# Ledger of designs, part 14: designed miniproteins, single chains, continued (4)

Each design is a single chain, and the fold is of that chain. pLDDT is the mean over its residues in the fold that is shown.

## One batch from the design tools (miniprotein)

Design m12480
Fold by ESMFold2-Fast:
Structure m12480 (fold): chain A 51 residues (1-51)
Amino acid sequence: SPELEKLEEQLKEELEKVKKAGEEGDKDSLIKHIANALRLIGDIFDLQLAE
């Protein structure tokens, strides 16, 4: 679905930010973007279960 593609794009962006924060040693940004990625994974599962 179009909503699934949007969530997948957002997840890819958050994972790129996780990688960058990890390389820079920015612990606050690392935790924030990991949390965002996990939330997006949950949203993707919820959307798949809906239809």
Scores: mean pLDDT 84

Design m12481
Fold by ESMFold2-Fast:
Structure m12481 (fold): chain A 78 residues (1-78)
Amino acid sequence: SALEEKVEELLREAEPRAEELRERGDLEGVRELLREMLRRFAEELSREELEELLREAEKEAEHELAREWREIAEELLA
């Protein structure tokens, strides 16, 4: 779907930077990167679509990052 293609594009764009930040132990930088990605998603998607997408994405994330992703998403969707 067009939504899946959009997600793949955004993830490919962010992936190298996320890996670089993790290698440096910059977890705050990873959090900020995730916030930037979620803001971009929020501009393109409805609340319901974004919530569904985040639910699916969190299944593949590390526990700590999944929690921060969720907290950031709740902030952006408020």
Scores: mean pLDDT 64

Design m12482
Fold by ESMFold2-Fast:
Structure m12482 (fold): chain A 50 residues (1-50)
Amino acid sequence: SALDRAKEAAKKLIPIHVKDPEKQEEYLKRVDAATSVEEARAIAREIVAD
């Protein structure tokens, strides 16, 4: 689904942009909890800004 693709894209950004293991786990949980493509993309933008 489009939501699953958005979540996978966001998850791939985590180890690139976020170096703290605790923050990585927090972002992963937030991505998994996302219920819309818009929410997953918003989290991805936050990950890139980290």
Scores: mean pLDDT 85

Design m12483
Fold by ESMFold2-Fast:
Structure m12483 (fold): chain A 60 residues (1-60)
Amino acid sequence: GRAVELGALHVAMVGGVSLDTAKEILQKVLNGEISERQAAELLGVSEGTVRRAVRLAKML
């Protein structure tokens, strides 16, 4: 939904990755398939950035 896209946009802006890539990786975190640390490594961002994106995705 819109919340996941807002979280993915935040990650894409910080990490310089495509929105589609950020959305796929963020969705895996939300599904419990990967940890926030693993997502941070895959996206080239800090774990704090991923944690904020997950929080944004859950707020709506």
Scores: mean pLDDT 79

Design m12484
Fold by ESMFold2-Fast:
Structure m12484 (fold): chain A 58 residues (1-58)
Amino acid sequence: GPEELERLYREAVRLAEQLPDAVISAVAKREIEEAYRRGDLEGLRRALAGLRQLLAQS
């Protein structure tokens, strides 16, 4: 629902902001915002999984 979409969006943006590379962070945020505008819950879940993997490698 809309509450879940908002929660996933907020979490994805928060994780993208933790990325050390400013260019990669900006690209990730754009992709997250695009998924959010489309209401793409699966896209946001995939973005979260990818961001968690990238941050775990740090």
Scores: mean pLDDT 84

Design m12485
Fold by ESMFold2-Fast:
Structure m12485 (fold): chain A 70 residues (1-70)
Amino acid sequence: GPVSDEEIYETLAQILAAITAREGLRRGLSPEEVKRLVLEEADRFIERHDLTPEQREAVRKAAEAVAESL
């Protein structure tokens, strides 16, 4: 069946979080600073898009998963 909007936003959030983490680490930021940036970018993504509560939760979970992997 078709991919849900929640799955699409989760995937986009994972990609955004991964790119943010990679670039932060590449620039010499600490893991703690990178974790903060990943979460801040996720919050900005949510604010920029008219997301449902379910989509917001999917975005936050994706960002948190990437942050915890650092």
Scores: mean pLDDT 83

Design m12486
Fold by ESMFold2-Fast:
Structure m12486 (fold): chain A 65 residues (1-65)
Amino acid sequence: TTKLTALAIRIMAAGFELGGGVTVKEVDGVIEVTLSGLSDAQAAEFERRAREIAEEFGFEVRIVR
C-alpha cells in the first residue's frame, strides 16, 4: 500500500463515518475530495479531519461539495 492509497482510505473512512459519500483523486499533486450528502456542519467537521490527515501524509487537500 502506497502513502497515497493509505491517505485516500483514511479520508474516505472519515467521510463515511459522518454519513456522506466521498470521492478522492489526485490532481497535479493535490488531493481533491468531492463530498455528497453532508450537512454544512458535517462538511466542516470533515474538512478539519481531511486537512489533519493530509498534513500527516504531506499532501495538500482541496474540498469540493
Scores: mean pLDDT 78

Design m12487
Fold by ESMFold2-Fast:
Structure m12487 (fold): chain A 76 residues (1-76)
Amino acid sequence: SSIEEAAKKVEEELPKVLEEAKKLLEEGKVETVERLIEQVRGQAEKAKELGFEELAKKLEELAKEIEELLEKYKKE
């Protein structure tokens, strides 16, 4: 289905989202990164509701990794 195709596309884009988060932190865009974390977690919840459990897990792991990068940035 088109929904399954969209889910696959999102999964393929996860590494790019992480690189974008790193770039945003280098630019000092803390609030933008905080919104990105919220967006990724929202996508994880939606993936769970649609039955894409593995994608939801990967999205949660991505959100956690971005949050860890943000915490490291704040300690600098």
Scores: mean pLDDT 83

Design m12488
Fold by ESMFold2-Fast:
Structure m12488 (fold): chain A 84 residues (1-84)
Amino acid sequence: AAEAIREVLDIIRKAFEEGKSLQEILALVTERAEELRAAGYPQEVLDAIDKLMLTLLVMHNLGFSPEEMLAAVEKLAEREIAKM
């Protein structure tokens, strides 16, 4: 559970470091979420990943920087992991 969320954070971090667009980042995260769903991961993990994606989309639309977006999803992921 926690490891799956940390893996998604690593995907997001690497994609930002590589200069990928938000659309490319969301596509990578969506692909991983579908793999986790197919593997039978609990809904709590999938919901946490959905919250990370929604946070990225909202922050991007409000004009936040990649650094601010990454910091926000890292904090959100730690909160979601702590609830598990």
Scores: mean pLDDT 86

Design m12489
Fold by ESMFold2-Fast:
Structure m12489 (fold): chain A 83 residues (1-83)
Amino acid sequence: AAPPRVLASTSEAKVGETVTLVASGSEGPVTLRVLFKGEEVASASSDSTVLVLDFTPTEAGTYEAVATDAAGRTARTTVKVTA
């Protein structure tokens, strides 16, 4: 089976700018968490093999998106946010 993937609409954003995250896996369900300073600031899950999550950063810094598939495999991406 293909590994899970996570993609961000942009790798750099501004505070208040909406970033679209897409998580996909070969096996559902798929979950997506957004971490900032080690804290979960957004999450979503879908019974499908694809999940779309829009998030709007409220603070400047580096956000990490972590996708997990039904098999427990993970993929990560980062978004750098500026004021």
Scores: mean pLDDT 83

Design m12490
Fold by ESMFold2-Fast:
Structure m12490 (fold): chain A 94 residues (1-94)
Amino acid sequence: SVKELLEKALEIANEVLKLAEKEGDQRTIDGARALISVIERALELVDKDPEKARRYVESALDIAKLMYDNSKNPEIQKKIKELIEVLEKAIEAL
């Protein structure tokens, strides 16, 4: 379900945050926090307003792609790539 995909995206975003905090990568920390906030808003809206939820997921995808391009840590890049794939599936299912 879309909700399960967004919950998985939130889990991965939190993993990215933990890795970024361990590395002291402030840019990735800020990006991950923004991503978490946007995914949480999408989760709140998925049943109430699927069109608004989709716009929030699209915003999350844009943030994740920018974070991927700017990351130099292979473990963080791998997690962000998994997150992008999950967010793309969520958009297709919305």
Scores: mean pLDDT 90

Design m12491
Fold by ESMFold2-Fast:
Structure m12491 (fold): chain A 60 residues (1-60)
Amino acid sequence: KKEEAEKLIKKAEFRYFQALVEGRSDEAHRIYEKITEARKALEEGNYDEAIKLAQEAVDL
């Protein structure tokens, strides 16, 4: 659902900032790319894809 995708994107954003603070710039970049893709899927109404991409970002 849309709310689930939004929550996962927010969690991925937290992981992104954590990676930056820890000096893991390569991982931060990959997380950011997944967040961007997840946001695009969310805009397109593809909530399942947005959830999948955001989950991938969280798992990095």
Scores: mean pLDDT 82

Design m12492
Fold by ESMFold2-Fast:
Structure m12492 (fold): chain A 67 residues (1-67)
Amino acid sequence: KEEELQEKLKKIQEEMRKLTDEYVALSRRSVAETGWGLTPEERARWAEILARMRKLDEEYKKIQKEL
């Protein structure tokens, strides 16, 4: 049971890494983009990434308490 929880934590960490990479790419687009910053589509995607990261962080904490 504990080993299964540890594997779930590892999967959450991998997903967080992927979301962080996307977030960093959007942040660099915002800094590098001359004139306008993020498009409405990029801003919506940024918000979605942040929401997903928050949900994963909450799940991570719940699993840690279960361990």
Scores: mean pLDDT 74

Design m12493
Fold by ESMFold2-Fast:
Order: C-alpha cells, then sequence, then structure tokens
Structure m12493 (fold): chain A 95 residues (1-95)
C-alpha cells in the first residue's frame, strides 16, 4: 500500500517496533513475565502496522508467532515481518 516512500517509512517504523518487542521479550524471560503486558502491546502495534501494509492474514501469523514470547521466536517473527515489508518495497519500486 502507498508509494515507495510511504513503504520505506513504514519499514523504518516496523524495524523500531521489532527492536522494542525483541528487547521486551528478552526482559520478560529474565524477570519471569514482569514486562509481559508491555510486550503484548508492542506486538499488537507491530501486527496492526504490518496488517495495514501486507494484509491481515500475514499480520496474524506474525502476531501468533511473536506471542509465543521466547526471544528466538520473537526475533525470527520480527525478521519475517521486516522481510515481507522489504519485498513489498521492492515490488512498489519495480512498478
Amino acid sequence: SGTAAQLQAALDAVREMADRAIKLAEESEKTGGKYREKFEAAVRHLADTVAALVGPEEAERIREEMLKGDYETVKKAADRAISLLEQRLAEAAAA
């Protein structure tokens, strides 16, 4: 959705959201869930942003993976979200 410039801005925003979610997942593992609510809010914001750009099915898949809450799974799901947006940016730039 949008122009290549809008997709680039969205990719930058999703990268920041991903970094936040990954840090909150790491902190939640260390603290026995102290940051769980902040983590869930960060995942929701990421998924909502991704849904607006690539559709609700891919966003829900990413949300479900991230809500497993372990650092490695959250990191892999975040990387997948970024890769989907990078693909959409490449497609928009080629059009």
Scores: mean pLDDT 81

Design m12494
Fold by ESMFold2-Fast:
Structure m12494 (fold): chain A 69 residues (1-69)
Amino acid sequence: MSAEQQAAREEGLRYAELGKRAYAQGDYATAAEHFAKAAELFRQAGDEESAAGMERGARTARALAEKQA
């Protein structure tokens, strides 16, 4: 893995953690934004499986945010 891909993966993991924390707090709009950013970073890292997981997380969080609005 290139240094750029490794950096993208590490940043993706940080955003995934921020998304999980926001989700646990019921801040679904913020969770969706963080999960979407994590998915983009995992795609940059070449990690398609983690990116797909984060995309599903973002969709779930967006649906929950819509119900709160």
Scores: mean pLDDT 86

Design m12495
Fold by ESMFold2-Fast:
Structure m12495 (fold): chain A 69 residues (1-69)
Amino acid sequence: MSFPKIQYLELTLSADGVASIKKAEYSTETLSSAEAQALADEIQAAVQATGSFTYKSEKGEPAKMLKPK
């Protein structure tokens, strides 16, 4: 299986530490299995490293961290 390359990704982390993908968009390019796994590992590590945050991978504005409630 080939994996599409992510063009835009928005993640949110709840106060309970549950992560959810709010929006994802893919480019016309594909990732190898190794590249897809490396990206997944990076996202998982970032999500687990903080208590609560919103992450965007699109060029423009830097990633914003949200305070838990």
Scores: mean pLDDT 55

Design m12496
Fold by ESMFold2-Fast:
Parts: C-alpha cells; structure tokens; sequence
Structure m12496 (fold): chain A 64 residues (1-64)
C-alpha cells in the first residue's frame, strides 16, 4: 500500500539506505501516496542531503 511504501521509505532514510528509500518513494508516488508537489519537495531535500527535512515531510504525509 502507499502507506507501507511511505513507512519503508522513512525506515530506509533513517538507516541511510538511500537507494532503498528512493525505490519506496517512487512506489508511494505511483500508488498516489504523495502529490507531485510533495514528491518534488522531498526530491529537493534528498538532492541537498537534507534527510531530516525529507523524513519530516514524509511523517507529515503519514499524519494526514
């Protein structure tokens, strides 16, 4: 499910497994768990190596 993909992405980011995190983020987006705006914001944070912001954005989405 999209929720499970988001949870696995957060887990992978916390484990510093950025390849696995990217796969789960793509899965979450394709399943409708992330908007295009949210996906772009998370992508920018990851490119900047701002993993705390990426995790915070994902946790915000799970809380909604």
Amino acid sequence: SAREALERAIEALRAKDYETAQRHLVEAYLLGGLSEEEARAIGRALKAKDYETAIALLERRLAE
Scores: mean pLDDT 86

Design m12497
Fold by ESMFold2-Fast:
Structure m12497 (fold): chain A 90 residues (1-90)
Amino acid sequence: SHMLLRAIGLALRAIGHIFDAEKFGDVEAVREAIRDAEELLELGKETGDKDFVRLALKLAEQALKVAEKLGDKESIERAKKLIKEAKELL
């Protein structure tokens, strides 16, 4: 479906941004990864697809680990909020 292709695209973007943040210490990349995961969670809410919610949760947990390593308070707070919201939907 069109929504599945969008979910795959968001997940691949988030993975790439997490890689860039971890490898290069790029704070903007971790912020982009969280944005991608937030969009994927919203897609999960809109479609009722719990696999999209689970994937958003996993990506948010990975982004949180990188955000904590980089010390970016904004990303830490956003990732924690996203993790909480995703867990409440599962």
Scores: mean pLDDT 89

Design m12498
Fold by ESMFold2-Fast:
Parts: structure tokens; C-alpha cells; sequence
Structure m12498 (fold): chain A 62 residues (1-62)
């Protein structure tokens, strides 16, 4: 249905946004531009966990 499609597109959009945030943090880490690398790594781990949860939700929508 249209509502299910809208829900899927919203989930995909949020997943892509999180992937972008991870890439930006990884780029800053690679450039040595992070004041607290341990905190940045923890943030990346949290974002990856959120991405995995959203991917599971997306998969549940067939």
C-alpha cells in the first residue's frame, strides 16, 4: 500500500542519513581532526547499532 511504501522510503532515508554521518566521522578520524577519538568511535558504534535496527525494521516490511 501507499502507507507501507511511504514508511519504507522514510526508513531508507534515515538509514542513508546515518551512513552519511558515519562516513563524516570516519573521515574526521582519518584526518586526525577529532579531539576525542574514543568518543568518536563510541558514537560510530551507536550509529551502526541504530542502522542495524532500522535495517531489521525495513526487512520486516517484506
Amino acid sequence: SLSSREKMLRLIGEILRIIGEIFELELKLARGQVADPAAAQAQIAALEARRAALMAELRSLS
Scores: mean pLDDT 87

Design m12499
Fold by ESMFold2-Fast:
Structure m12499 (fold): chain A 91 residues (1-91)
Amino acid sequence: MEEEIDREVKVALGLIYLNLGKQALEKGDYESAARDYEKAAELFTEALGPDHPLVAEAYRNLAIAYEKMGDTEKASELRRKAEEALRRAQA
């Protein structure tokens, strides 16, 4: 019960950070977007494991934020993590 509640709370917080990141990205605040998406990815990974569509979504959005900041190498790495998480989620 406590472990299940903790998992649900982490998912809810992850969704909040994912939405905050999207809002920051729309405003052109790419550093805040990256921070929020990173927090979302961390929370989703802890709650759901690394091979979940929500983890993939967080990494994909994080990659967009890094592209906008000019960090093409980091963006490429994050896209690969997103693709791998989504592929494994469908296995």
Scores: mean pLDDT 85

Design m12500
Fold by ESMFold2-Fast:
Structure m12500 (fold): chain A 59 residues (1-59)
Amino acid sequence: SLAAEAFRAGRAGDAEAARRAVLEAGASPKTAEQVAALVRDGQNDGAGAAAGMAARDFA
């Protein structure tokens, strides 16, 4: 699922993959940028959770 892909990308520190998965699931560009910012800030656990939740809400 896109939620699982977003979660894995965020936890792996892949900001672009996490952003793409969240956008593909239908989240706003603002939400996708927030997820990417968490990954860039090194908050990978938080980024994974946020990405997975955002993708789940739209997938």
Scores: mean pLDDT 74

Design m12501
Fold by ESMFold2-Fast:
Structure m12501 (fold): chain A 57 residues (1-57)
Amino acid sequence: GAAASEANAAAARAAARGTGPRGGETIGQVLKKETLEAGGDEAQAEAAYAAGVAASG
């Protein structure tokens, strides 16, 4: 659903900026942060985090 689309958009932005996981951050944490910084709400940030966690195992 919408969670996958939001996570893909956040991941693309993170990759474009070279923001990726750094300093112990996980993919889910990076996606959540990018979603919030892009003006997403808490629900979108939670969805992005969950999608990132699912993608990482």
Scores: mean pLDDT 67

Design m12502
Fold by ESMFold2-Fast:
Structure m12502 (fold): chain A 77 residues (1-77)
Amino acid sequence: NLKKAEELIKKGEELEKKGDYVGAALHYAMAGQHYEEAGDLEKAAEAYYKASDMLDKAGQTASAEQFRQKADELKQK
């Protein structure tokens, strides 16, 4: 559902502004999944890149790499 994905992006942005990078990453990753299920691969990739960036800020480098790779893969479809 695109609306649910948009709500999750907005919540992620709120958490990011508060410095809750892990919480922001979770919400961005969930938004990416909802966009992917809706067939919006461009928005899904963008959401996964945001999740990756937040995980890097949180020091979760391995998880950040996984989401970046997933986003890159979606851009090839």
Scores: mean pLDDT 86

Design m12503
Fold by ESMFold2-Fast:
Structure m12503 (fold): chain A 62 residues (1-62)
Amino acid sequence: MSPEQKKKAEELALKTAQDVADAGGSDEQVYEAAYRTALDAGLSEEEARKVAKKAVKKVQKS
């Protein structure tokens, strides 16, 4: 996977997590949404976990 593809996967995961948060989802649901989206986009489990943690931090500060 290219660096460009990884960036797009991260952006998609963060956007999906934000949509879940905006719909009243819990921090756990935000994490799961970002993690699943990142995996579906082809990121590794380790990369997906990093994106999911980033998503939770971002929605908590928004």
Scores: mean pLDDT 81

Design m12504
Fold by ESMFold2-Fast:
Structure m12504 (fold): chain A 70 residues (1-70)
Amino acid sequence: SLEEKIKQLEEEIKRSREVLAETDGAYAAAKADPNASERDLAILEMVRAIERAGLSFLEDLLKKYKEKLK
């Protein structure tokens, strides 16, 4: 059902947010570390951008599914 799809998507979004929070934490730690390389920061920034894009896609899909319930 559409309600089941919404529930599954909300659970997926929750997991994606947890992953992003972990990456955000790693990025903040790397920025605070004087021994972190520019390369390490660039890689973490790229990973954050990819994770944010994926989360945004899932949130947009959830919005569309919820609109269908109206």
Scores: mean pLDDT 86

Design m12505
Fold by ESMFold2-Fast:
Structure m12505 (fold): chain A 62 residues (1-62)
Amino acid sequence: SELLKGNSLVVDEEGKPYLVSLTADGKLVREEVPEEQYEEIKKLIDRMTAGGRAGAAALAAA
């Protein structure tokens, strides 16, 4: 749910995933995501985008 709340999943040229968020001060913060967790994150985004039951709840939280 927090993934859609001001965060973007970004992949660099090597396919390394990062979460990018904007702070209240207007600064961009990058968080590294483990490769194994990336697949779970992709599935989570897909469920939210597809409008599944879990996705609908996550969008309401955002």
Scores: mean pLDDT 57

Design m12506
Fold by ESMFold2-Fast:
Structure m12506 (fold): chain A 61 residues (1-61)
Amino acid sequence: SDEELLLEAIQRMAQAVANGDLETAERILKEAEKKLSPEQAELLRRAYDVIVRTRAEKAAA
């Protein structure tokens, strides 16, 4: 389902960002966007922004 794809993509992106691998995280985002509905793709993009921002804030501390 789209919901399962969304959750899997979020988990994989979060892991890539945690590893400092932003290139892999962006690749996961782009690949998942192609498979998701427009509504789910928008949620995924918002999740990506939150993940990256949260990691950057913690790295700066």
Scores: mean pLDDT 80

Design m12507
Fold by ESMFold2-Fast:
Structure m12507 (fold): chain A 74 residues (1-74)
Amino acid sequence: MIPKEELEAESLVALALMARAIAKRLYEKGLISEEALERVLELLEQAIEAARAGNLEEARRLLLEGLRLLDEAV
């Protein structure tokens, strides 16, 4: 069975990847600017790296900041 911390890390990675896909789709529809897309993608990439490094608190912080920025950009 996967340890709880590893499951949390994989969940954060999956959520960040889903958020990246959503951000790209919103950009394709003209709902967010290229600058907003780049900023969101940077935060989500940092969240993925933090999650894979086992820094779950930092990963959650970066994911939430990326999602907040995405919401504000629409």
Scores: mean pLDDT 83

Design m12508
Fold by ESMFold2-Fast:
Structure m12508 (fold): chain A 100 residues (1-100)
Amino acid sequence: MRKEIEELLKEGEEYFEKGDLEKAKEKYEEALKLAKEIGDKKLEARALENLGKVYEAQGKLEEAIKYYEEALRLDPSLESARERLLELSVKQLEEAVRAV
């Protein structure tokens, strides 16, 4: 199962790099489901972080923030998720000021 989850995360990353966000999301959601079934919090966190990246790429910043927060809740050592969450929080504040 862990190898299958790693393969799904890799396939999702390949789709994400090609700009196929819908297929990337599908692969990451499958990885998340399997990670939850085996109780692997680190793989679950990685799948959530990758889903956050998909929402970020779609411009859905509020959803992206929620996924990064959940990923960090499960694995606080995910430095990449923490960095993205900080960057998005700054962008969201800037956009809120400009939209008003």
Scores: mean pLDDT 83

Design m12509
Fold by ESMFold2-Fast:
Structure m12509 (fold): chain A 55 residues (1-55)
Amino acid sequence: SRLDALEAELKAAVQAEDWGAFDRTARELAALLREQGLSTEEIAARLLALVNEAL
């Protein structure tokens, strides 16, 4: 899915230390999660979880 692809891209950006790609992907992922009905707190928690999984 688009969500799975963006999550994978975010993790890849963290691992590559590509902060430009990270910023673009995080913005797109946050927008998609908001479209899915997640709150700001839920979006922040999901992004943090993905960063922790990539480290």
Scores: mean pLDDT 87

Design m12510
Fold by ESMFold2-Fast:
Structure m12510 (fold): chain A 77 residues (1-77)
Amino acid sequence: MDEIDQLLAQASQAAGDGDLRRAAELLVRAAELYEEQGDLVSAAGFYFAAARLYESLGDLERARELRERAKELLEKA
């Protein structure tokens, strides 16, 4: 399994365990790897997914930062 596939599997497991913060952190890591590979659309998608989890956790500042990053990537794509 590549590193992104491993991170997404771990994020799914963390979410299943009720650890939404860990799931969000793992989705951010996967987004960063997609960004490094030049897949800006996939990276933006996972940053938005992580932002939604942080918002549900009440971490509105982190959610805002991730949405802004996702929008920047879509402008570059």
Scores: mean pLDDT 85

Design m12511
Fold by ESMFold2-Fast:
Formats: sequence, structure tokens, C-alpha cells
Structure m12511 (fold): chain A 65 residues (1-65)
Amino acid sequence: MVDEKEVNLALGEIYLALAKLDEKRGDYQGAAESYRKMAEYFEKAGDTELANEARQKADELEKKA
């Protein structure tokens, strides 16, 4: 059986890495989108704390874009 929680955690980590790369490149719009997706996947995985942190970061980056 595919572990839904494990898949969602892995996707959240992938989007975190993409968000950090976009932020480093000054692509604040792309970084914000990646943090939004990170939040969505961590929420699905049950990690509400990381999801909320990602949403806050996305909001901050959208204001810079």
C-alpha cells in the first residue's frame, strides 16, 4: 500500500527545496508558489506546524514580488 503520509512528506520536502532555490535566485513569485505547495503537502501529511510556517513565508515573499 502506498503510504499517503510518506508521499506527502516527500513532496513537501521537494517543494521546500524548490522554494529555497527560487528565493536564492530572487524569484519571489516562484518561491511563494513553492512554499504554498509545501504547506499543502505538509498539511496533508498532518504536519500543521510546518504547513503554517510555509504559509507565513509564502505571504512574506508575495509582498516582495
Scores: mean pLDDT 83

Design m12512
Fold by ESMFold2-Fast:
Structure m12512 (fold): chain A 74 residues (1-74)
Amino acid sequence: MEELPPEELLRLLLEGLEAAARLALELKRKGDYEKAEEGVERIRREAEEAAKTLPPELAEELLRHAERLVEEVE
């Protein structure tokens, strides 16, 4: 089985982080602040771990996008 190209992997990772951010915002809107905060921490952790699997330039892009998503939820 062939590994995904870095650009395709970045796209899937960004989609996953955006979905997680959407869920965190929805939880915050419903007043579930504890779960929303857990979602934010998960986004940061998952982005840092995923960045280790990408070339440096794409890793930087992923981390910048994750930080922007976290700011939008907070």
Scores: mean pLDDT 79

Design m12513
Fold by ESMFold2-Fast:
Structure m12513 (fold): chain A 59 residues (1-59)
Amino acid sequence: KKEEAKKLILEGIALILRGIGLLFEGELRGDEELRERGERLIEEGRRLIEEADRLLKEV
């Protein structure tokens, strides 16, 4: 429902922002594990946003 979709969007955005931060830190430090975590968080955030989009399309 609309409230649940809003929460998923906010969580998705938060995960993407954290993921970008980890990617940036991993790049600066040359830490592949941090870079991989960043990529995973960005992917999870995208999935949450896609799930929210599905909920918003429901009549």
Scores: mean pLDDT 81

Design m12514
Fold by ESMFold2-Fast:
Structure m12514 (fold): chain A 90 residues (1-90)
Amino acid sequence: SMAREELARASPEVLEAVLEGMRRADAVADQVDPAVGVPLLVAAALAAIAGDVERAIELLRRAAEAARAAGQPEAAEVFEEGARRLEEAA
């Protein structure tokens, strides 16, 4: 299946970073503009699972920018931390 092929391309460290990032993002989900932030977060998680860590980092930073534009600096900090953790895991 495509899901198995995508998981096979991700390192265990990248998967752990994605799962922790998703748990943290869930805690601030109500602070993100659902029209912009949530689609970017979903796309970032899928990119990371597929092993496209560079794309996942880009999408998380875009989610952080969207959160700042929406006046949600705490959510933006969580997304920036997620991007940083993926950079360290890569």
Scores: mean pLDDT 66

Design m12515
Fold by ESMFold2-Fast:
Structure m12515 (fold): chain A 95 residues (1-95)
Amino acid sequence: DIDKGNYEEAVKKYKEEIEKFPDNPQAYINLAKAYLKMGDYEKAVEYAKKALEISPDNADAYVTLAEIYRKMGDEEKAKEALEKARKINPNDPRA
């Protein structure tokens, strides 16, 4: 599938962005989403959590973490992440 090559390039780009701007939580969220699409759930969780270390009240990072846990079959952790996202942004339709 051609999508795998595109995600490898995206991973490289976001890692370079993190080196230049290590306090940008959006770059970590984008990297987590790229790993999620590649099926690397451990790396996806790692980078989503790094985004939350930088921005603990980032609803998109919690929604992303919930999507990753859902793909891993961890419904309890997915629910916890969605509850965090809802507390931060009650109007998010994904939470």
Scores: mean pLDDT 83

Design m12516
Fold by ESMFold2-Fast:
Structure m12516 (fold): chain A 73 residues (1-73)
Amino acid sequence: MPGEIVRRAAEGAKLSGGEIDPRVVEEAARAAEEGDVERLSRALGRIKDENSRTALATAAAHALGVSVEEVRR
């Protein structure tokens, strides 16, 4: 489920004109599904668009029950 939430956030970002590398989306979704906050943070750090990165970080943090601060930084 956490991985699905990350994928949905990525779809929303793409609809807003943000093109995110599908490999980065898959890596973030896998990390979220596994509860690996460090790997998730690294994957999100590869997203150059701040709005897209913020959307995915917020969705992932809520899905994992962790602080957005933990995922964003």
Scores: mean pLDDT 77

Design m12517
Fold by ESMFold2-Fast:
Formats: C-alpha cells, sequence, structure tokens
Structure m12517 (fold): chain A 77 residues (1-77)
C-alpha cells in the first residue's frame, strides 16, 4: 500500500539509529533518531493514512523516543 511504502524511510532511520547506538556512537544515533521523528511528523501532516499505518507510526515514534533517551544517557556519562 501507499501508506506502507512511505513508512520505509522512517523504518530505515530507526534501524540506522539502533546500529549507531549499539556501536556507542551516541551523538550520531541521536541525530538519526531526531531525523526519524521529524519525518514521522511530516508524514502525519501530509498524508491521510490507514489506521494500521498510523498505529505503526506511533510504535516507531515510541522506539525513536526510547532510543533518544538511551543516547542522551550515553552522552551524559
Amino acid sequence: SAGREILKKPEKLLEEAKKLLEAGKYEEALKKAEEGLKLIKEIKETYNLDPKDVEYLKKLEEELKELIKEAEKGLAE
């Protein structure tokens, strides 16, 4: 579906951010996660999404927010 297609980029940003976090690259992970959140906001504002895709975006947002918290903790230490 079109909605699923537009979710690929935020999915990729989340995956990239997770890999950076695992590598201890906290500042880079934070930047990628912030980019993902900005993109999700743009998608929500631009497209009339299927309810399943909206719910999936919420899950991506929560994962990105958790990743941001973890990266911020890594930077604070």
Scores: mean pLDDT 83

Design m12518
Fold by ESMFold2-Fast:
Parts: C-alpha cells; sequence; structure tokens
Structure m12518 (fold): chain A 65 residues (1-65)
C-alpha cells in the first residue's frame, strides 16, 4: 500500500516535470536546496526554544545564517 502510493505519486510528479522548461526545473531545484538550508536553521531554532530561549533572541541568533 505505501510503496504503491509512493510509486504512483512519483510517476505523477515525473510526468508533471516532463511538461516544464529547463528554467522551471532549475527553479524547483533551487527552492528545494533553500528549504533544506531553512530546515537546518529551524531545527536549531526549535532546540533553543526548548532550552528556554525567547523567540526574539533565538531569531536574532540565526538571522545571519
Amino acid sequence: AYEERFEKRKKEAEEYLKTKSEEQKKLLKEIAEKLIEIGDAVEKFLEDLKAGVSEEEALEKYKVT
């Protein structure tokens, strides 16, 4: 069930990407890379919040990342 749904969605995504220009594919890749970078920053931010650091202080700590 899980493998079947994953493969179906993967095929749908591949068919969708076939209709996109090289520029669109490049933009999607750049967005994905930026989301990974943001994910790392968010993880550190959440760790600080769990340690009792204020949201404002935690955000300032990562604003140059």
Scores: mean pLDDT 64

